Designed miniproteins, single chains, continued (3). Designs and how they scored, part 22

Each design is a single chain, and the fold is of that chain. pLDDT is the mean over its residues in the fold that is shown.

## One batch from the design tools (miniprotein)

Design m8740
Fold by ESMFold2-Fast:
Structure m8740 (fold): chain A 79 residues (1-79)
Amino acid sequence: APRVITATLTVGAKKAGEKITVTVGVPGVAAGTEVRVEVYQDGELVKEETLKVDANQNVTVTVEAKKAGIHKVTVKVTV
Protein backbone atom coordinates (compact mmCIF):
# COMPACT_ATOMS: atom_id res chain seq x y z
CA ALA A 1 0.00 0.00 0.00
CA PRO A 2 1.27 3.55 -0.68
CA ARG A 3 2.74 5.27 2.39
CA VAL A 4 1.82 8.92 3.04
CA ILE A 5 3.91 11.22 5.23
CA THR A 6 2.31 14.52 6.28
CA ALA A 7 4.15 17.53 7.71
CA THR A 8 2.36 20.71 8.86
CA LEU A 9 4.01 23.96 9.92
CA THR A 10 3.10 27.59 10.58
CA VAL A 11 5.16 30.08 8.56
CA GLY A 12 5.34 33.89 8.57
CA ALA A 13 5.83 35.76 5.28
CA LYS A 14 6.81 39.44 4.96
CA LYS A 15 5.27 39.84 1.48
CA ALA A 16 3.35 37.99 -1.24
CA GLY A 17 5.66 35.89 -3.42
CA GLU A 18 8.15 35.25 -0.58
CA LYS A 19 9.67 31.78 -0.84
CA ILE A 20 8.70 29.22 1.79
CA THR A 21 11.00 26.18 1.83
CA VAL A 22 9.90 22.99 3.63
CA THR A 23 12.10 19.97 4.29
CA VAL A 24 10.25 16.73 5.10
CA GLY A 25 12.00 13.64 6.49
CA VAL A 26 11.11 10.36 4.74
CA PRO A 27 12.80 7.75 6.98
CA GLY A 28 13.36 4.32 5.44
CA VAL A 29 13.09 5.59 1.84
CA ALA A 30 16.24 5.15 -0.26
CA ALA A 31 17.97 8.23 -1.70
CA GLY A 32 16.95 8.77 -5.34
CA THR A 33 13.44 7.30 -4.85
CA GLU A 34 10.77 9.33 -6.67
CA VAL A 35 7.92 10.49 -4.43
CA ARG A 36 4.76 12.51 -5.10
CA VAL A 37 4.67 15.77 -3.13
CA GLU A 38 1.56 17.90 -2.56
CA VAL A 39 1.80 21.29 -0.83
CA TYR A 40 -1.23 22.99 0.71
CA GLN A 41 -1.22 26.61 1.89
CA ASP A 42 -4.11 27.51 4.19
CA GLY A 43 -5.98 24.42 2.96
CA GLU A 44 -5.47 25.20 -0.77
CA LEU A 45 -3.37 22.94 -3.03
CA VAL A 46 -0.63 25.25 -4.38
CA LYS A 47 1.95 22.76 -5.69
CA GLU A 48 2.02 19.14 -6.82
CA GLU A 49 5.34 17.69 -7.98
CA THR A 50 7.40 14.50 -8.23
CA LEU A 51 10.67 14.88 -6.31
CA LYS A 52 13.58 12.59 -5.45
CA VAL A 53 14.58 11.72 -1.90
CA ASP A 54 17.99 13.22 -1.08
CA ALA A 55 21.06 11.57 0.50
CA ASN A 56 19.83 12.55 4.00
CA GLN A 57 16.40 10.91 3.40
CA ASN A 58 14.71 14.30 3.07
CA VAL A 59 12.48 15.89 0.44
CA THR A 60 12.72 19.69 0.05
CA VAL A 61 9.97 21.72 -1.65
CA THR A 62 9.60 25.47 -2.19
CA VAL A 63 6.34 27.42 -2.62
CA GLU A 64 5.51 31.13 -2.72
CA ALA A 65 3.43 32.84 -0.01
CA LYS A 66 0.00 33.98 -1.27
CA LYS A 67 0.24 37.18 0.81
CA ALA A 68 2.06 38.68 3.77
CA GLY A 69 1.11 37.18 7.14
CA ILE A 70 0.93 33.83 8.90
CA HIS A 71 0.21 30.72 6.80
CA LYS A 72 -0.46 27.07 7.61
CA VAL A 73 1.59 24.94 5.20
CA THR A 74 0.89 21.21 4.86
CA VAL A 75 3.16 18.94 2.82
CA LYS A 76 2.04 15.42 1.87
CA VAL A 77 4.65 12.98 0.54
CA THR A 78 3.35 9.78 -1.09
CA VAL A 79 5.93 6.97 -1.32
Scores: mean pLDDT 84

Design m8741
Fold by ESMFold2-Fast:
Structure m8741 (fold): chain A 62 residues (1-62)
Amino acid sequence: HMELVDEALELVREKGPEGRQALGKALGVDIPPNASDETVRIALRMATKEQLEKAVEALKAL
């Protein structure tokens, strides 16, 4: 599911702080609004495929 990680990271970059908030909610983890791309990528790599699919869907809905 590396492709889902890359897609979610790109969407977070496009949506800014709202994207980080939506991602944190979808993954059930605290992602600060000023988190670095590397911090976001680490959180995404630790997520399950189901969590990543839910996160991508939530980010696209923004």
Scores: mean pLDDT 77

Design m8742
Fold by ESMFold2-Fast:
Structure m8742 (fold): chain A 61 residues (1-61)
Amino acid sequence: MLSQEQKDAIIAGLQSDDDKVRLAAALRLADLQPSQEQLDEILGQLSPEAQTFLRAVLTPN
């Protein structure tokens, strides 16, 4: 489960212009196993590009 601080850090990472930072943030989010509601909240705060990237990372194939 995500605290507000963890959520803010992950959103900041996913909004980074560095692909490695975005990947690290997406993998951290996956490891924390957020609820569907928490994942939707995070997606709602991301740019379309960041949303697409996160979805790609969460679906290995």
Scores: mean pLDDT 76

Design m8743
Fold by ESMFold2-Fast:
Structure m8743 (fold): chain A 71 residues (1-71)
Amino acid sequence: GSSPLGRGLALYDQGRYAEAVEEFERALAEHPDDERLRALAHGYMAGAYAALGRHEEAARYQALSVELGAR
């Protein structure tokens, strides 16, 4: 589909990590109260940042994905 979450996942699978992050940010903006989507998007953003060599951002988003999924 053409949803931001779906596009982010497709871009991630293609190795287009910076573009995947942009689509995950759009998904979060469209569904600000969706804790499950937020945890999922933060998890993929952590993976994308790690693949881009941005390890501090990767660690931050990994922590956020666990915090929101556990709360």
Scores: mean pLDDT 81

Design m8744
Fold by ESMFold2-Fast:
Structure m8744 (fold): chain A 77 residues (1-77)
Amino acid sequence: RLSPQELEDEVEVSLAQMAISVADRTIATSPPETRLQTIRDSIAFLTRIAGLVKSPEAQALVNARIAELQARAAALE
């Protein structure tokens, strides 16, 4: 299927996946001393992305990752 709406939703899902990958890589490569701050910065970044996407699938992906990162931040405090 190739409706304009389905194409737009797929692009937003791809954007969400890319944003999550960038955040995950940034956290993975951060030194231990700054890891908690990097996780907090990544949560802020993904929260902005969640505000920009309209696709329910893209929003669900970003919000699920935000919840996981919040749990990781709490474990490091």
Scores: mean pLDDT 83

Design m8745
Fold by ESMFold2-Fast:
Structure m8745 (fold): chain A 81 residues (1-81)
Amino acid sequence: EEVREKVKKLLDEALQAYRAGDREKAITLLNEAIQLVAEEIEDPEKRRKVMELLNKAIDAVRAGAPVEEVEKILQEAYEVL
């Protein structure tokens, strides 16, 4: 319950950082979300799927993908949580 909300908050903050042009902060926040998911999400399939999507989001941020593309990937992770 609380863990899911913490992860969602990190995803929201990462997207805001990317919209502001701060790619390094976005990547840092996404890595924090991955660590929290790995340690705290008990469902192994949900954990795997969210981690896969967050790594995809990091790759998109590094590639300079449009904000809308990163937002869509994070929304998919958000829905799995």
Scores: mean pLDDT 86

Design m8746
Fold by ESMFold2-Fast:
Structure m8746 (fold): chain A 55 residues (1-55)
Amino acid sequence: SPKQQLVRQQVMMGFRTLGERTELYLQGRPQSELDALTAQYQQQVKEMDQQIQQA
C-alpha cells in the first residue's frame, strides 16, 4: 500500500541519516553540524508522517 511504502522510505531515511552523521563524526566536524543534520532529519520525518496519515 502507499502507506507501507512511505513507512519503508522513512526507515531507510533514518539509516541514511545515521550514515551521514557517522561520516561527519569521522571527518571531525563540529557537534553543531551533526545537530543540524539531526534537526533536518526530524523535520523530514514530520513531513513524511503527514503524508503517511493522508495515504
Scores: mean pLDDT 83

Design m8747
Fold by ESMFold2-Fast:
Structure m8747 (fold): chain A 74 residues (1-74)
Amino acid sequence: ALSAAEREAVATAERDTAEALRLAEEGRLSEEELRRAVELLRGLAEKLEAAGKTEAAAALRAQAERLAAYLASL
């Protein structure tokens, strides 16, 4: 099970990803900003996995893939 801190981190990543997608669809967030967000989420997921936080890492990777899929659709 996720710790309270891990649950909050995952919830924050989910909210921020949803907001980034909304802003991007409205043309209010650049492709470069989205690419940076994907890199940051993937990097954080790798660090979490290395720390044994596999469930949190998988959740953050899923958010990165959502942004990457949107970028691939452009």
Scores: mean pLDDT 83

Design m8748
Fold by ESMFold2-Fast:
Parts: structure tokens; C-alpha cells; sequence
Structure m8748 (fold): chain A 96 residues (1-96)
């Protein structure tokens, strides 16, 4: 499916990010991680549009978080990107 293709591309970029991080190429690692997050956001939005998302509001919030993390990573603000994801998870768990 199109969502599976976006998830595949996200995994490829995430693997490249890990590879560059191991090499100390932090800017390239951040760029590939940002791209992975953008593909994850697109996959979540596609699942919402196709009625495949179990929780539409949670999926939309997660897509927004992934895009904001991508923007922070492109700015070299990795620690803030990580903190944003952690805070979002804590908010979702508190709502359940």
C-alpha cells in the first residue's frame, strides 16, 4: 500500500541516520532522521484519510509532532526534538 511505501522509506532514512551517527556525521544523521519523521507523518495522514487509523485525533497529533521534530533536527536542536516526542507520549498515556 502507499502507507507501507512511506513506512519503508522512513525505515531506510532512519537506518541511514543511525549509520551516519555511528560515523560522527551528526548533520547528515539529523537530516536523514528528519526525512524519516516526515515520511512517518505522511503515512499517519494517509491512514487517517483511508479510515485505517484507530484514533484519528491521536494520529493527527503524532503527525504534527513528527513534523515539528523534523524541523528541530534540521536546525540541529536534537535534544529538543527528543524531549518533544517524550512529552507527547506522556500526554497520550495520561489521556488513556
Amino acid sequence: SEAEEYLRRAREHAEKAREYRKQGRLELANQHLAEALRYLAEALELMVERGDAPDVDASRRMAEVYRQQADLLEQGRRDEAVALHRAFIEEVEAAL
Scores: mean pLDDT 80

Design m8749
Fold by ESMFold2-Fast:
Structure m8749 (fold): chain A 64 residues (1-64)
Amino acid sequence: AALLSTITAAAINKINALVAAGQSNAAIALADQTIAFLKSLSSSLASITSPAIASLTALKNAIL
């Protein structure tokens, strides 16, 4: 859904802003929270949540 895509984009922007501010631990925590939220959603949204989880996981791994 458009709203879920917007939330994911906003989370990525916030994570990047935290990394730029030198707050890598906060960025990782936000990524983990967003991934956990997406994983808690029903399988009916899997076509949207799966690529979002993959993108957030890749971003988190790049920060680590």
Scores: mean pLDDT 76

Design m8750
Fold by ESMFold2-Fast:
Structure m8750 (fold): chain A 65 residues (1-65)
Amino acid sequence: SNDEELEKGLKEALEEVRKKKDPVVAEGLIGVLESALETEMSEKQKEILKKALEEAKKILKEIKK
């Protein structure tokens, strides 16, 4: 389904950010996710994006340590 493809794509993007350990890449993903949350979408898609955003913020904090 479209929601499953979104979850998979976001999981792969988060794994790539972890591998690169680049704060600029992590901040870029955070910005994209925040912008996406400003658009019209289903509540399920909002939940998926919010979870990805929280994980991306966590990765950024780990990189900056």
Scores: mean pLDDT 82

Design m8751
Fold by ESMFold2-Fast:
Parts: structure tokens; C-alpha cells; sequence
Structure m8751 (fold): chain A 86 residues (1-86)
């Protein structure tokens, strides 16, 4: 069986309050399952329990739109992790 193909890249997403969020994205294609797994690790200054959900939602929405725009014939699964920038 073929091993899943993986790609990694970084991007910046702007949150509704204008905060720039640095996102490390790992995309894993599983051609046997016809599934695209997108794992995002987001870092932003001043992330706390109140702001984390908004940052996560902004990143997930952006990645979901990118996947939709790509028109891939695969099921898309998105996982977002949000951390405070060091």
C-alpha cells in the first residue's frame, strides 16, 4: 500500500480584531481512504481562554475555504490547535 503523502507550509491568517495569527499547516493525503487531513497549529500573541475559540474559528474557516476553492474529490478533515506565541 502507498504511504500517505504529507506537505507542510506556513501562512498568516488575520483574526477579526486585526491580530495576525501564524499558522503551521500539515496536509496529509490518504488516497486509499480518499481523505485529506489538514492539521493546523496556530500561534498568536495574547491568546487566552477568552480569545482562543475566536482564533481557532478564524483559522478553521480560512482552511475550509481554501480546501473548497481547491475543488478536491476528497473528504476534508480539519483539526486546529491554538497556542500563545512565545
Amino acid sequence: SAAPQRRRFEMTVTAPDGTEVRVEVEVTLDPAAKTLHIRARAEAPGVNDETRPAVAQAVESYLRQLAADAGLPYTVEIEVEVREAP
Scores: mean pLDDT 78

Design m8752
Fold by ESMFold2-Fast:
Structure m8752 (fold): chain A 66 residues (1-66)
Amino acid sequence: FKATAEKWEREIDAAVEARDVGRLQALLERLRQFLATLESIPDAPEEVLATVRALVDRAEAALASL
């Protein structure tokens, strides 16, 4: 999951650098869907949940800064 989280971070950073609001919004929606899926799993690792929540927060902050 570390590699996946790093890919999400890079995609967010790339969208911010490109000032691509549409891409950033699409990434945020995908992250929210993934988080919702993880939250529905009773045994979901807290570390993974915390990482995805941080990615959602990062994407939201990035979108607000554009």
Scores: mean pLDDT 78

Design m8753
Fold by ESMFold2-Fast:
Structure m8753 (fold): chain A 69 residues (1-69)
Amino acid sequence: MSDEEIDSIKITVETIIDDKKKFDGFIKTVLTWPKDKAVEMLKVAEKIAKEKGKTDLLKKIKKALDKIK
């Protein structure tokens, strides 16, 4: 994934991190993507959620990562 894609994802996640409905929509959309890109996207989201202390969102991201395997 390019640095520009990572930065775009970071901005998107930071923007929606306080909105649970938008974040759930983000996870659902990511799960429709190819496995490799979905995993990279979810790992970026996991890092941001951890940095922001969003424990409930971290659990959702981990469940999504487990489903992709």
Scores: mean pLDDT 76

Design m8754
Fold by ESMFold2-Fast:
Structure m8754 (fold): chain A 84 residues (1-84)
Amino acid sequence: SEEEKKKLIDAIREAAKRLGYPETVAEAIENAALKFLDDKNKSISEVTVEEFVEYLKKNYAWSEAPDLVKKAEEIFKLAKEILS
């Protein structure tokens, strides 16, 4: 739902802020996470951080940007903790 999407976006932004990452990184992770959950037809509670990282490497070719993948992993993990 739109409310669930908003909660996810807010959690990702909060996670990025706590980790000291810029808004541009948060926005990239927001877009990737929303597409990941939509493609899997699952909520954030039904997926693992590892599944998200593998999705990014396969579907976004972010394997060529290991620093961005690491930031995505850290942000997504903390966002899951915020929402739990």
Scores: mean pLDDT 81

Design m8755
Fold by ESMFold2-Fast:
Structure m8755 (fold): chain A 91 residues (1-91)
Amino acid sequence: MPLTEKEKEIEKKAEELFKELKKELEKISDLEEQARLAAERIAEINKTDPLLASFLTRLFIDWVLENYSDEEALELIRTFTQLLNELLKEN
């Protein structure tokens, strides 16, 4: 679907938030801990702004696919998705 002007503004905000998250992720060498940090941050944002959380999720997945091997990326994305779903169920 084409992005609305409001969705484009949310996407830019997601990019700014992801730059901050990326700095924290780059300090962590463990894939599970990276997945956990991303899931917790995105789940918290989802409580107030689900669309912003969705854009942030896309940026995180894209970053993982660009920076990890296919095997590591699949493991990280799978762990992230499981953790995010668990956190979202607590609300």
Scores: mean pLDDT 82

Design m8756
Fold by ESMFold2-Fast:
Structure m8756 (fold): chain A 67 residues (1-67)
Amino acid sequence: SKRDKRRRFLEEVGKLFSEGLKSVSTDEKKLQEILDRVKKLLDYAKRNFNDSTVLLVESVVERLEQL
């Protein structure tokens, strides 16, 4: 269902956010790769999900960019 697709999508975004936070002190290249991947997921969300889902992914991008 669309709800199940959204849940799995947000779980993947959350996993990438967690990996980004772990990378901040150890691997700047990995953090940049994670940020690029989350930005691709943001583009996907804009095409496939509602505004509330897009805002959640945007907040993850903003938080990773501040690291």
Scores: mean pLDDT 84

Design m8757
Fold by ESMFold2-Fast:
Structure m8757 (fold): chain A 76 residues (1-76)
Amino acid sequence: MLSKEELEKVRSLFPPVDMDYLRRLAEAAARLEGVDAPDISDVTAVTGAAIRLIGEDPELAARLGEENRKRREELE
């Protein structure tokens, strides 16, 4: 089940500033489900992982999104 608010949070988590950030997102979500981290080249799998992280650990998701946003602004 996807909420409009969850989709807006996913958009704030993307685009990723670097591969380390993207990997941390995927690994955090995978840890919550007790599965292996998805291939970071699989945009659908990584997006699904981000949605799960927002639902299960919104505080961590917000922190990662803020780090991503600030670093993206530094590169602009």
Scores: mean pLDDT 69

Design m8758
Fold by ESMFold2-Fast:
Structure m8758 (fold): chain A 88 residues (1-88)
Amino acid sequence: AALEALEALAAAARERARHPLTREGLVLYAEAERAKLEGKDEEAAALYARAKALLTEALAADRELTEADVAALQPALDAAAATIRAAY
């Protein structure tokens, strides 16, 4: 349920965010949460770092992804991550 919710958030964000870097970053964010659920902390940390780098690059280069869009997505992703952590 919690992992499915994060995947749904990533899918919805990809549908709205049309920049390829945003889509890739959101997918990696979801994969990081899966790795965390599996207890693969090193893989999760690497995937989080890469996801943040791609989302930051998309924000800097992308006229479709504003600071407001990133700020709006971050709380939802953080809430989903917190739910997964609490369940795990």
Scores: mean pLDDT 63

Design m8759
Fold by ESMFold2-Fast:
Structure m8759 (fold): chain A 80 residues (1-80)
Amino acid sequence: SAELEQQAKTEIKVGRELIEEMRRRNMPQSLIDKIEEGIKKVEEALKNKASDKELMEAIIELGSTITLARMLLVAEKKAE
């Protein structure tokens, strides 16, 4: 659906912006790689005209990875 395609594009943009922030903050490459993997899955689903279910699952996976990365960023700031 057009709504899911727009949501996918939004999540990709958010993920890319987070990668740039993580890179600027010198976060572990392994965390950056996980977000890049999630972005690639969503981009592949869009490119291959995947079903709404498949696209939604890719969006949810990327969103979950972004949430985890943000939580780890907060934890790193509090670690001494």
Scores: mean pLDDT 83

Design m8760
Fold by ESMFold2-Fast:
Structure m8760 (fold): chain A 55 residues (1-55)
Amino acid sequence: KEKELNLAKLEAIEKYFGKTVTQSEVMKEFKLSRKEASEILKELEKAKYVKYKKD
């Protein structure tokens, strides 16, 4: 699960770098739960790779 989440983070960075992204978009694209998508987006926003927009 940890490796799967790390892979999803890398794919999200590649796909959404510099863009505004919602939980629903990440959930749909990577088949993640709402909680998993939220955690990934929070980490990526903290790193300033993406801008997290709440649904």
Scores: mean pLDDT 76

Design m8761
Fold by ESMFold2-Fast:
Structure m8761 (fold): chain A 97 residues (1-97)
Amino acid sequence: MIEELVKELIEAVQQGIEALRKGDKESAIEYFTRAVEAWERLQSLTPDPLSLLPGVDPRVFVEIPRILGELYREQGKYEEAEKYLELAKRLAEELGL
């Protein structure tokens, strides 16, 4: 359900940021991947996912895939890194950032 996806997205974003703050890059990858998956599911269900996230800075949704791309690049996982960097670029264009 959309409400569950919104909660999952916000929780995953929060946990990912906390993991990065603690230097736990593996947990940050897990949580941010979950956040991206929740966002993609929201986009498939509504043409305006941001209308379900009042008060959330849309730049967060661009920065999360960018961070994932950087983290995967550090691990030598270049295919995954390219996927997330392209997603960040696409989201920046879609959101007018």
Scores: mean pLDDT 82

Design m8762
Fold by ESMFold2-Fast:
Structure m8762 (fold): chain A 85 residues (1-85)
Amino acid sequence: KRERVLQLLREVRDLLREAGVDTLADEVDTLISMFDQLTPRTLRNEVERLRLSISGVLAVKDPELYQKILEKLDEIIKLLEELES
């Protein structure tokens, strides 16, 4: 489960960089670097905050990319909830 969360975070980061949303990609990269230091609950709260920021930037500008990223973020949140036991 933890490996899957890391893989999905890397995929979200890469998609944001491809879209030129470098600031948000850098925020995801920070979460990846802090992954082992954060509790699943804290990481979930950070991912939910990031999801709102991504929605504000991409939902109108690139709806197709937004949906791809949203699917990955929703999977991350679900996996982190399962890790909170």
Scores: mean pLDDT 82

Design m8763
Fold by ESMFold2-Fast:
Structure m8763 (fold): chain A 65 residues (1-65)
Amino acid sequence: MLEEAEARAVRAYIELAEADPSLEPEARQLMNEAGRRAHAGDEAEATEVLEEAARWLEEQLRRVL
């Protein structure tokens, strides 16, 4: 669901920014791009883009923690 994908991505972004502030600019750029694509596409595409963003952020966080 879109709301779950958004919550997951936002949570991963916050956790990554707290764990490694040096990665915040890249994470922010990813989230901005995902947000633009979510607004430009349909709901299904928006959900997929946000899930992909969440997975990337979670992978980076796993490497930092």
Scores: mean pLDDT 80

Design m8764
Fold by ESMFold2-Fast:
Structure m8764 (fold): chain A 65 residues (1-65)
Amino acid sequence: MTLEEVLARLTQRYGVDEAGRILREVFEAIAAGDEDRAIKILQSAGFTEEEARKAVEALRKEVEV
């Protein structure tokens, strides 16, 4: 799963503002080293555990860690 796919899915389901809020919380969790929290945020946003794990892997590459 790519960053573009995650963003598109969140935007289609929740709109731009809410998608941005969810992504911000996920990036903050990843930056804090709390990958499990990032997965749970995405699951609460309608991702399955498998989809959330793949999304977190894609988003982690964007945080320049």
Scores: mean pLDDT 80

Design m8765
Fold by ESMFold2-Fast:
Structure m8765 (fold): chain A 87 residues (1-87)
Amino acid sequence: SHMEETARKQLKAVEKWIEEFKDDPEFVAALEEIKELLEEALRTGDFEGAYERIIEILEELIARSTNREQITLARLMIHEARRLLAE
């Protein structure tokens, strides 16, 4: 499904960002939680609850982050998640 394809792409992006930002433990912790939610959603097919929680994690990250690149990535992922939930 389109939602599964998008989730798999987001999972790959999150795995890349965990490696890229490995020296930022707070950002990595948020990304690891998002990774677990995406993996669980792909396993169970329950994407709605996962994406609602992902949006909450990312909004909290934006509120506390001063890193422009992290904020940009978080905003893009929130936008994608909101579009999927609107389908």
Scores: mean pLDDT 85

Design m8766
Fold by ESMFold2-Fast:
Structure m8766 (fold): chain A 82 residues (1-82)
Amino acid sequence: SPLEDAKIIVVKMKYDPEKGELVVIDRKEYPASADKQAIQQEALAWHEENRAEGIYVFAVLAPKEKVDEALAETREALRAAA
């Protein structure tokens, strides 16, 4: 099952005006079996703590092999929304 090798990734992204894009400045990884509600609450708390600095915090669930791809897709979605 893809979920057996999946990870929950919580990422902090900040807009870099020199690059013209959102960049990952920090990340935390959890197994897919971790408490998703607890991780979501933690991510929301980090988002609120960093809101004034233009830092965005997101939680994504991705297969181990597709973590970087999922992060790139999340960054692109945020760039399109900005």
Scores: mean pLDDT 71

Design m8767
Fold by ESMFold2-Fast:
Structure m8767 (fold): chain A 92 residues (1-92)
Amino acid sequence: AEERYNELLFEVGVLSIAEAMAQTEEDREKIIERAAEFLGISPEEVRELVEKYGMTVSELVAAKAAEIMREMGLPVDPYEEEALRRLQKARA
């Protein structure tokens, strides 16, 4: 497995758990900031995707995983593929 893939899997897991455990708006903001860093986009873009398009942080990270897997020529998990489709629709 590529080092980038292993890092991505760890980040997906951490962010998914953090989102599930978030109790306050402050916790959610910290998750958005971290997700923006991992996705390589602005925190404002993450907020727009979550608030305007109803995507979860877990879905955004899964969509990024799907993009990377496709670039590597690897099979994409159905959940990750669906997340990528939702992200593509939101950006269209």
Scores: mean pLDDT 73

Design m8768
Fold by ESMFold2-Fast:
Structure m8768 (fold): chain A 61 residues (1-61)
Amino acid sequence: MDRERIRRRYRRLMLEGFARGEEVDITAPTPEERDAVGEGFTEAQREIERARRNGEPLRVE
C-alpha cells in the first residue's frame, strides 16, 4: 500500500471508529507508514473537532 492509500485508509478508520465510539488501534511498522498514518489521523482529528465545535454529528461520507 502506498503512502497516499495509507493516509486515506487511516483517516477513514479514525472517522469510523469515532462515529462508532470505538478505539482505533494502530501499530505502524515503518517510518514512512507512521508518517502517512499520522497525516490521516491529523485530518480525521480536524474533522472531529470541527464537528464538535459546531455541535453537529460526524459524517463519514
Scores: mean pLDDT 69

Design m8769
Fold by ESMFold2-Fast:
Structure m8769 (fold): chain A 70 residues (1-70)
Amino acid sequence: SELEKELVKKQTLLLVFKIARESDLIMAENYRRQGKDEVARQLEERAKELDEKIQEIQKEIDKLKQQLEA
């Protein structure tokens, strides 16, 4: 169905953003260990922005799942 195709696309996008967020957090930790606190803060802020996008996509996924279970 069209809803199932949309769900798969959003689940894929969610995975991509989760990987990007994890990468930014790992890089931030590595830069903090090197004493590059300002670079680490920029990466942590980007990870926070990605978390907000993840939350929005998760809400869209939850809504689609409710429509498929109805």
Scores: mean pLDDT 88

Design m8770
Fold by ESMFold2-Fast:
Structure m8770 (fold): chain A 95 residues (1-95)
Amino acid sequence: MTAAQQELKARLATETEVPLDLLVEALRPQLPDQDADLATHRRRTLELLEEARKKGLIPEFRVEGDRLVLAEGYPEIIYISTDLGLERIKEALGL
């Protein structure tokens, strides 16, 4: 677990609002094309969150400026890419 992942998990255990850039750094190791710029990582992170939200894997959220606001604290968001991967496998297998 990275320092950013540890910080994000700790904050979301007690808070519903975190800096968007902290979330991007925490999820970056789970995104393709690690050498992409910050704007690309930010966009891909938000796309990942929206997919997970639509599948019911994370709480509702909104972006307010440079902050992410969740409907409730969800420290398990650090595992979102794994959860989405498992969901996609279930869909592919008809489960």
Scores: mean pLDDT 76

Design m8771
Fold by ESMFold2-Fast:
Structure m8771 (fold): chain A 67 residues (1-67)
Amino acid sequence: MKEELLEKMIEAAKKAGLSEKAARELAEAAVDNGRLPSPEQIAAATGVSVRTASRARRAIEEVLREA
């Protein structure tokens, strides 16, 4: 269950513009902590734009909402 959800979140974040490693780290944070960092925090941690971070965060939230 966790593995299937994690994979969907990783794919959604990658499609939004994150690297595999960044997408996995963000997805793990969502599963383990029950919360997502702000787009600004994601951008600072990964080096992507706030726009890309916002898309990735929203994509993961949508996967969690559908689960």
Scores: mean pLDDT 77

Design m8772
Fold by ESMFold2-Fast:
Structure m8772 (fold): chain A 93 residues (1-93)
Amino acid sequence: MYVEEAERLVEEAEAILEQARAAFRQVPDAEVARGIGLLLRAVGGYTQAWLGLERAKRAKTEEEQKRAVEMAREGVRVAKDGLAALEALVAAS
């Protein structure tokens, strides 16, 4: 259950990262440096979700599996924050 939940969270983070890349392509030249920072935040979120999945697979206790899933959920939140900020940057230009 926990590993399957972490796998779903990684898939969600990957989809968010794809949307973040699409939003970044619409960032105006004057804001490209800020856009890169926000895209890196989405990449970081995806990486954290993936680390959560790997920890869930390697966990020896149920508590370790729960913490790994929480790490993956935090990764999704970080990726969503990056995407939302990129979309706001594009909308403001």
Scores: mean pLDDT 89

Design m8773
Fold by ESMFold2-Fast:
Structure m8773 (fold): chain A 87 residues (1-87)
Amino acid sequence: LEKVAETEIENLKDATDKIIEFAREGSAEEGLEKARALYNGGLALADSQPDPEVSKKIREATEEAYKEATEAIENIREEREKREELS
């Protein structure tokens, strides 16, 4: 049970890093879609957990991952739009 929470939190961090990298490489819109999918999946996973403590940890990690991903992607998008306006 404790091992499930740890594994899912690690997966969320890895997925978040990959999503940000995809956005940075020219997939900002796709990155945002992936971030939304990760958020929905993480919340569904949390809701499916029989242990409320495990559910809470996964939910909190999911919310943090989504915030980090969306903030990073929006910053990348803003920088790109500014550069495109100059071209």
Scores: mean pLDDT 78

Design m8774
Fold by ESMFold2-Fast:
Structure m8774 (fold): chain A 62 residues (1-62)
Amino acid sequence: VEEAAKRLQELGGLSEEEARRMAEGLARAKASGPSGATTAVGMLQKEYGLSREEAEEIVELA
């Protein structure tokens, strides 16, 4: 969660609080199984313009 929040700040331009809340949401999505993780990756790419590799790293760190 903390490492995902740090990457969201570095790559997505989120504030510390926004990144932390997003990282917690990503962790819950990932815990829901492969479908949740795939949806989270797609959302990060669409909303923040991240590459698939960057989005996958953030979800894995969450």
Scores: mean pLDDT 79

Design m8775
Fold by ESMFold2-Fast:
Structure m8775 (fold): chain A 75 residues (1-75)
Amino acid sequence: SQAQRLIEAEIKILERVAEEFPQLKALTDEMIAALKAQDFDKFNELRDKLTKAMSAEEHIYLAKLVAEAQAELAA
């Protein structure tokens, strides 16, 4: 389904963020678990915590990955 493809794309983004910035791995792992459980309320809470913990460099990297994923999903 389209929803499953979006969830899989988000998981891949979070895994790449954790690979580049290992200090974010604990939060990204919890977010991945929430996505797999389809607990979107928990995912949104964890996303807010992640964005508050992130540096400017980490935000720029995440934005790049999101843009790349959106382009691939649109193709």
Scores: mean pLDDT 85

Design m8776
Fold by ESMFold2-Fast:
Structure m8776 (fold): chain A 76 residues (1-76)
Amino acid sequence: MLKSAEELAEDLLKAFGLPESLREEVIEAAKNATPAKDEKEYEEYLRAFGRAQNDAEKVEQIGKIAASSAALRAKK
């Protein structure tokens, strides 16, 4: 089964060990994120997550990663 951007955002929150209190924020970020148009832009989002210094930046990048993963999966 294909996961929605919201489900992928929840999975990424848990995988990266972020607190459950950020769950609603990552879901909203995923809903509002512009998906990556290609794999190269997706890699840029992954690098931005690695450089994130605070929870707000991590939430934003997780949202973009989740939205992009859902969009790219729908294409394949």
Scores: mean pLDDT 76

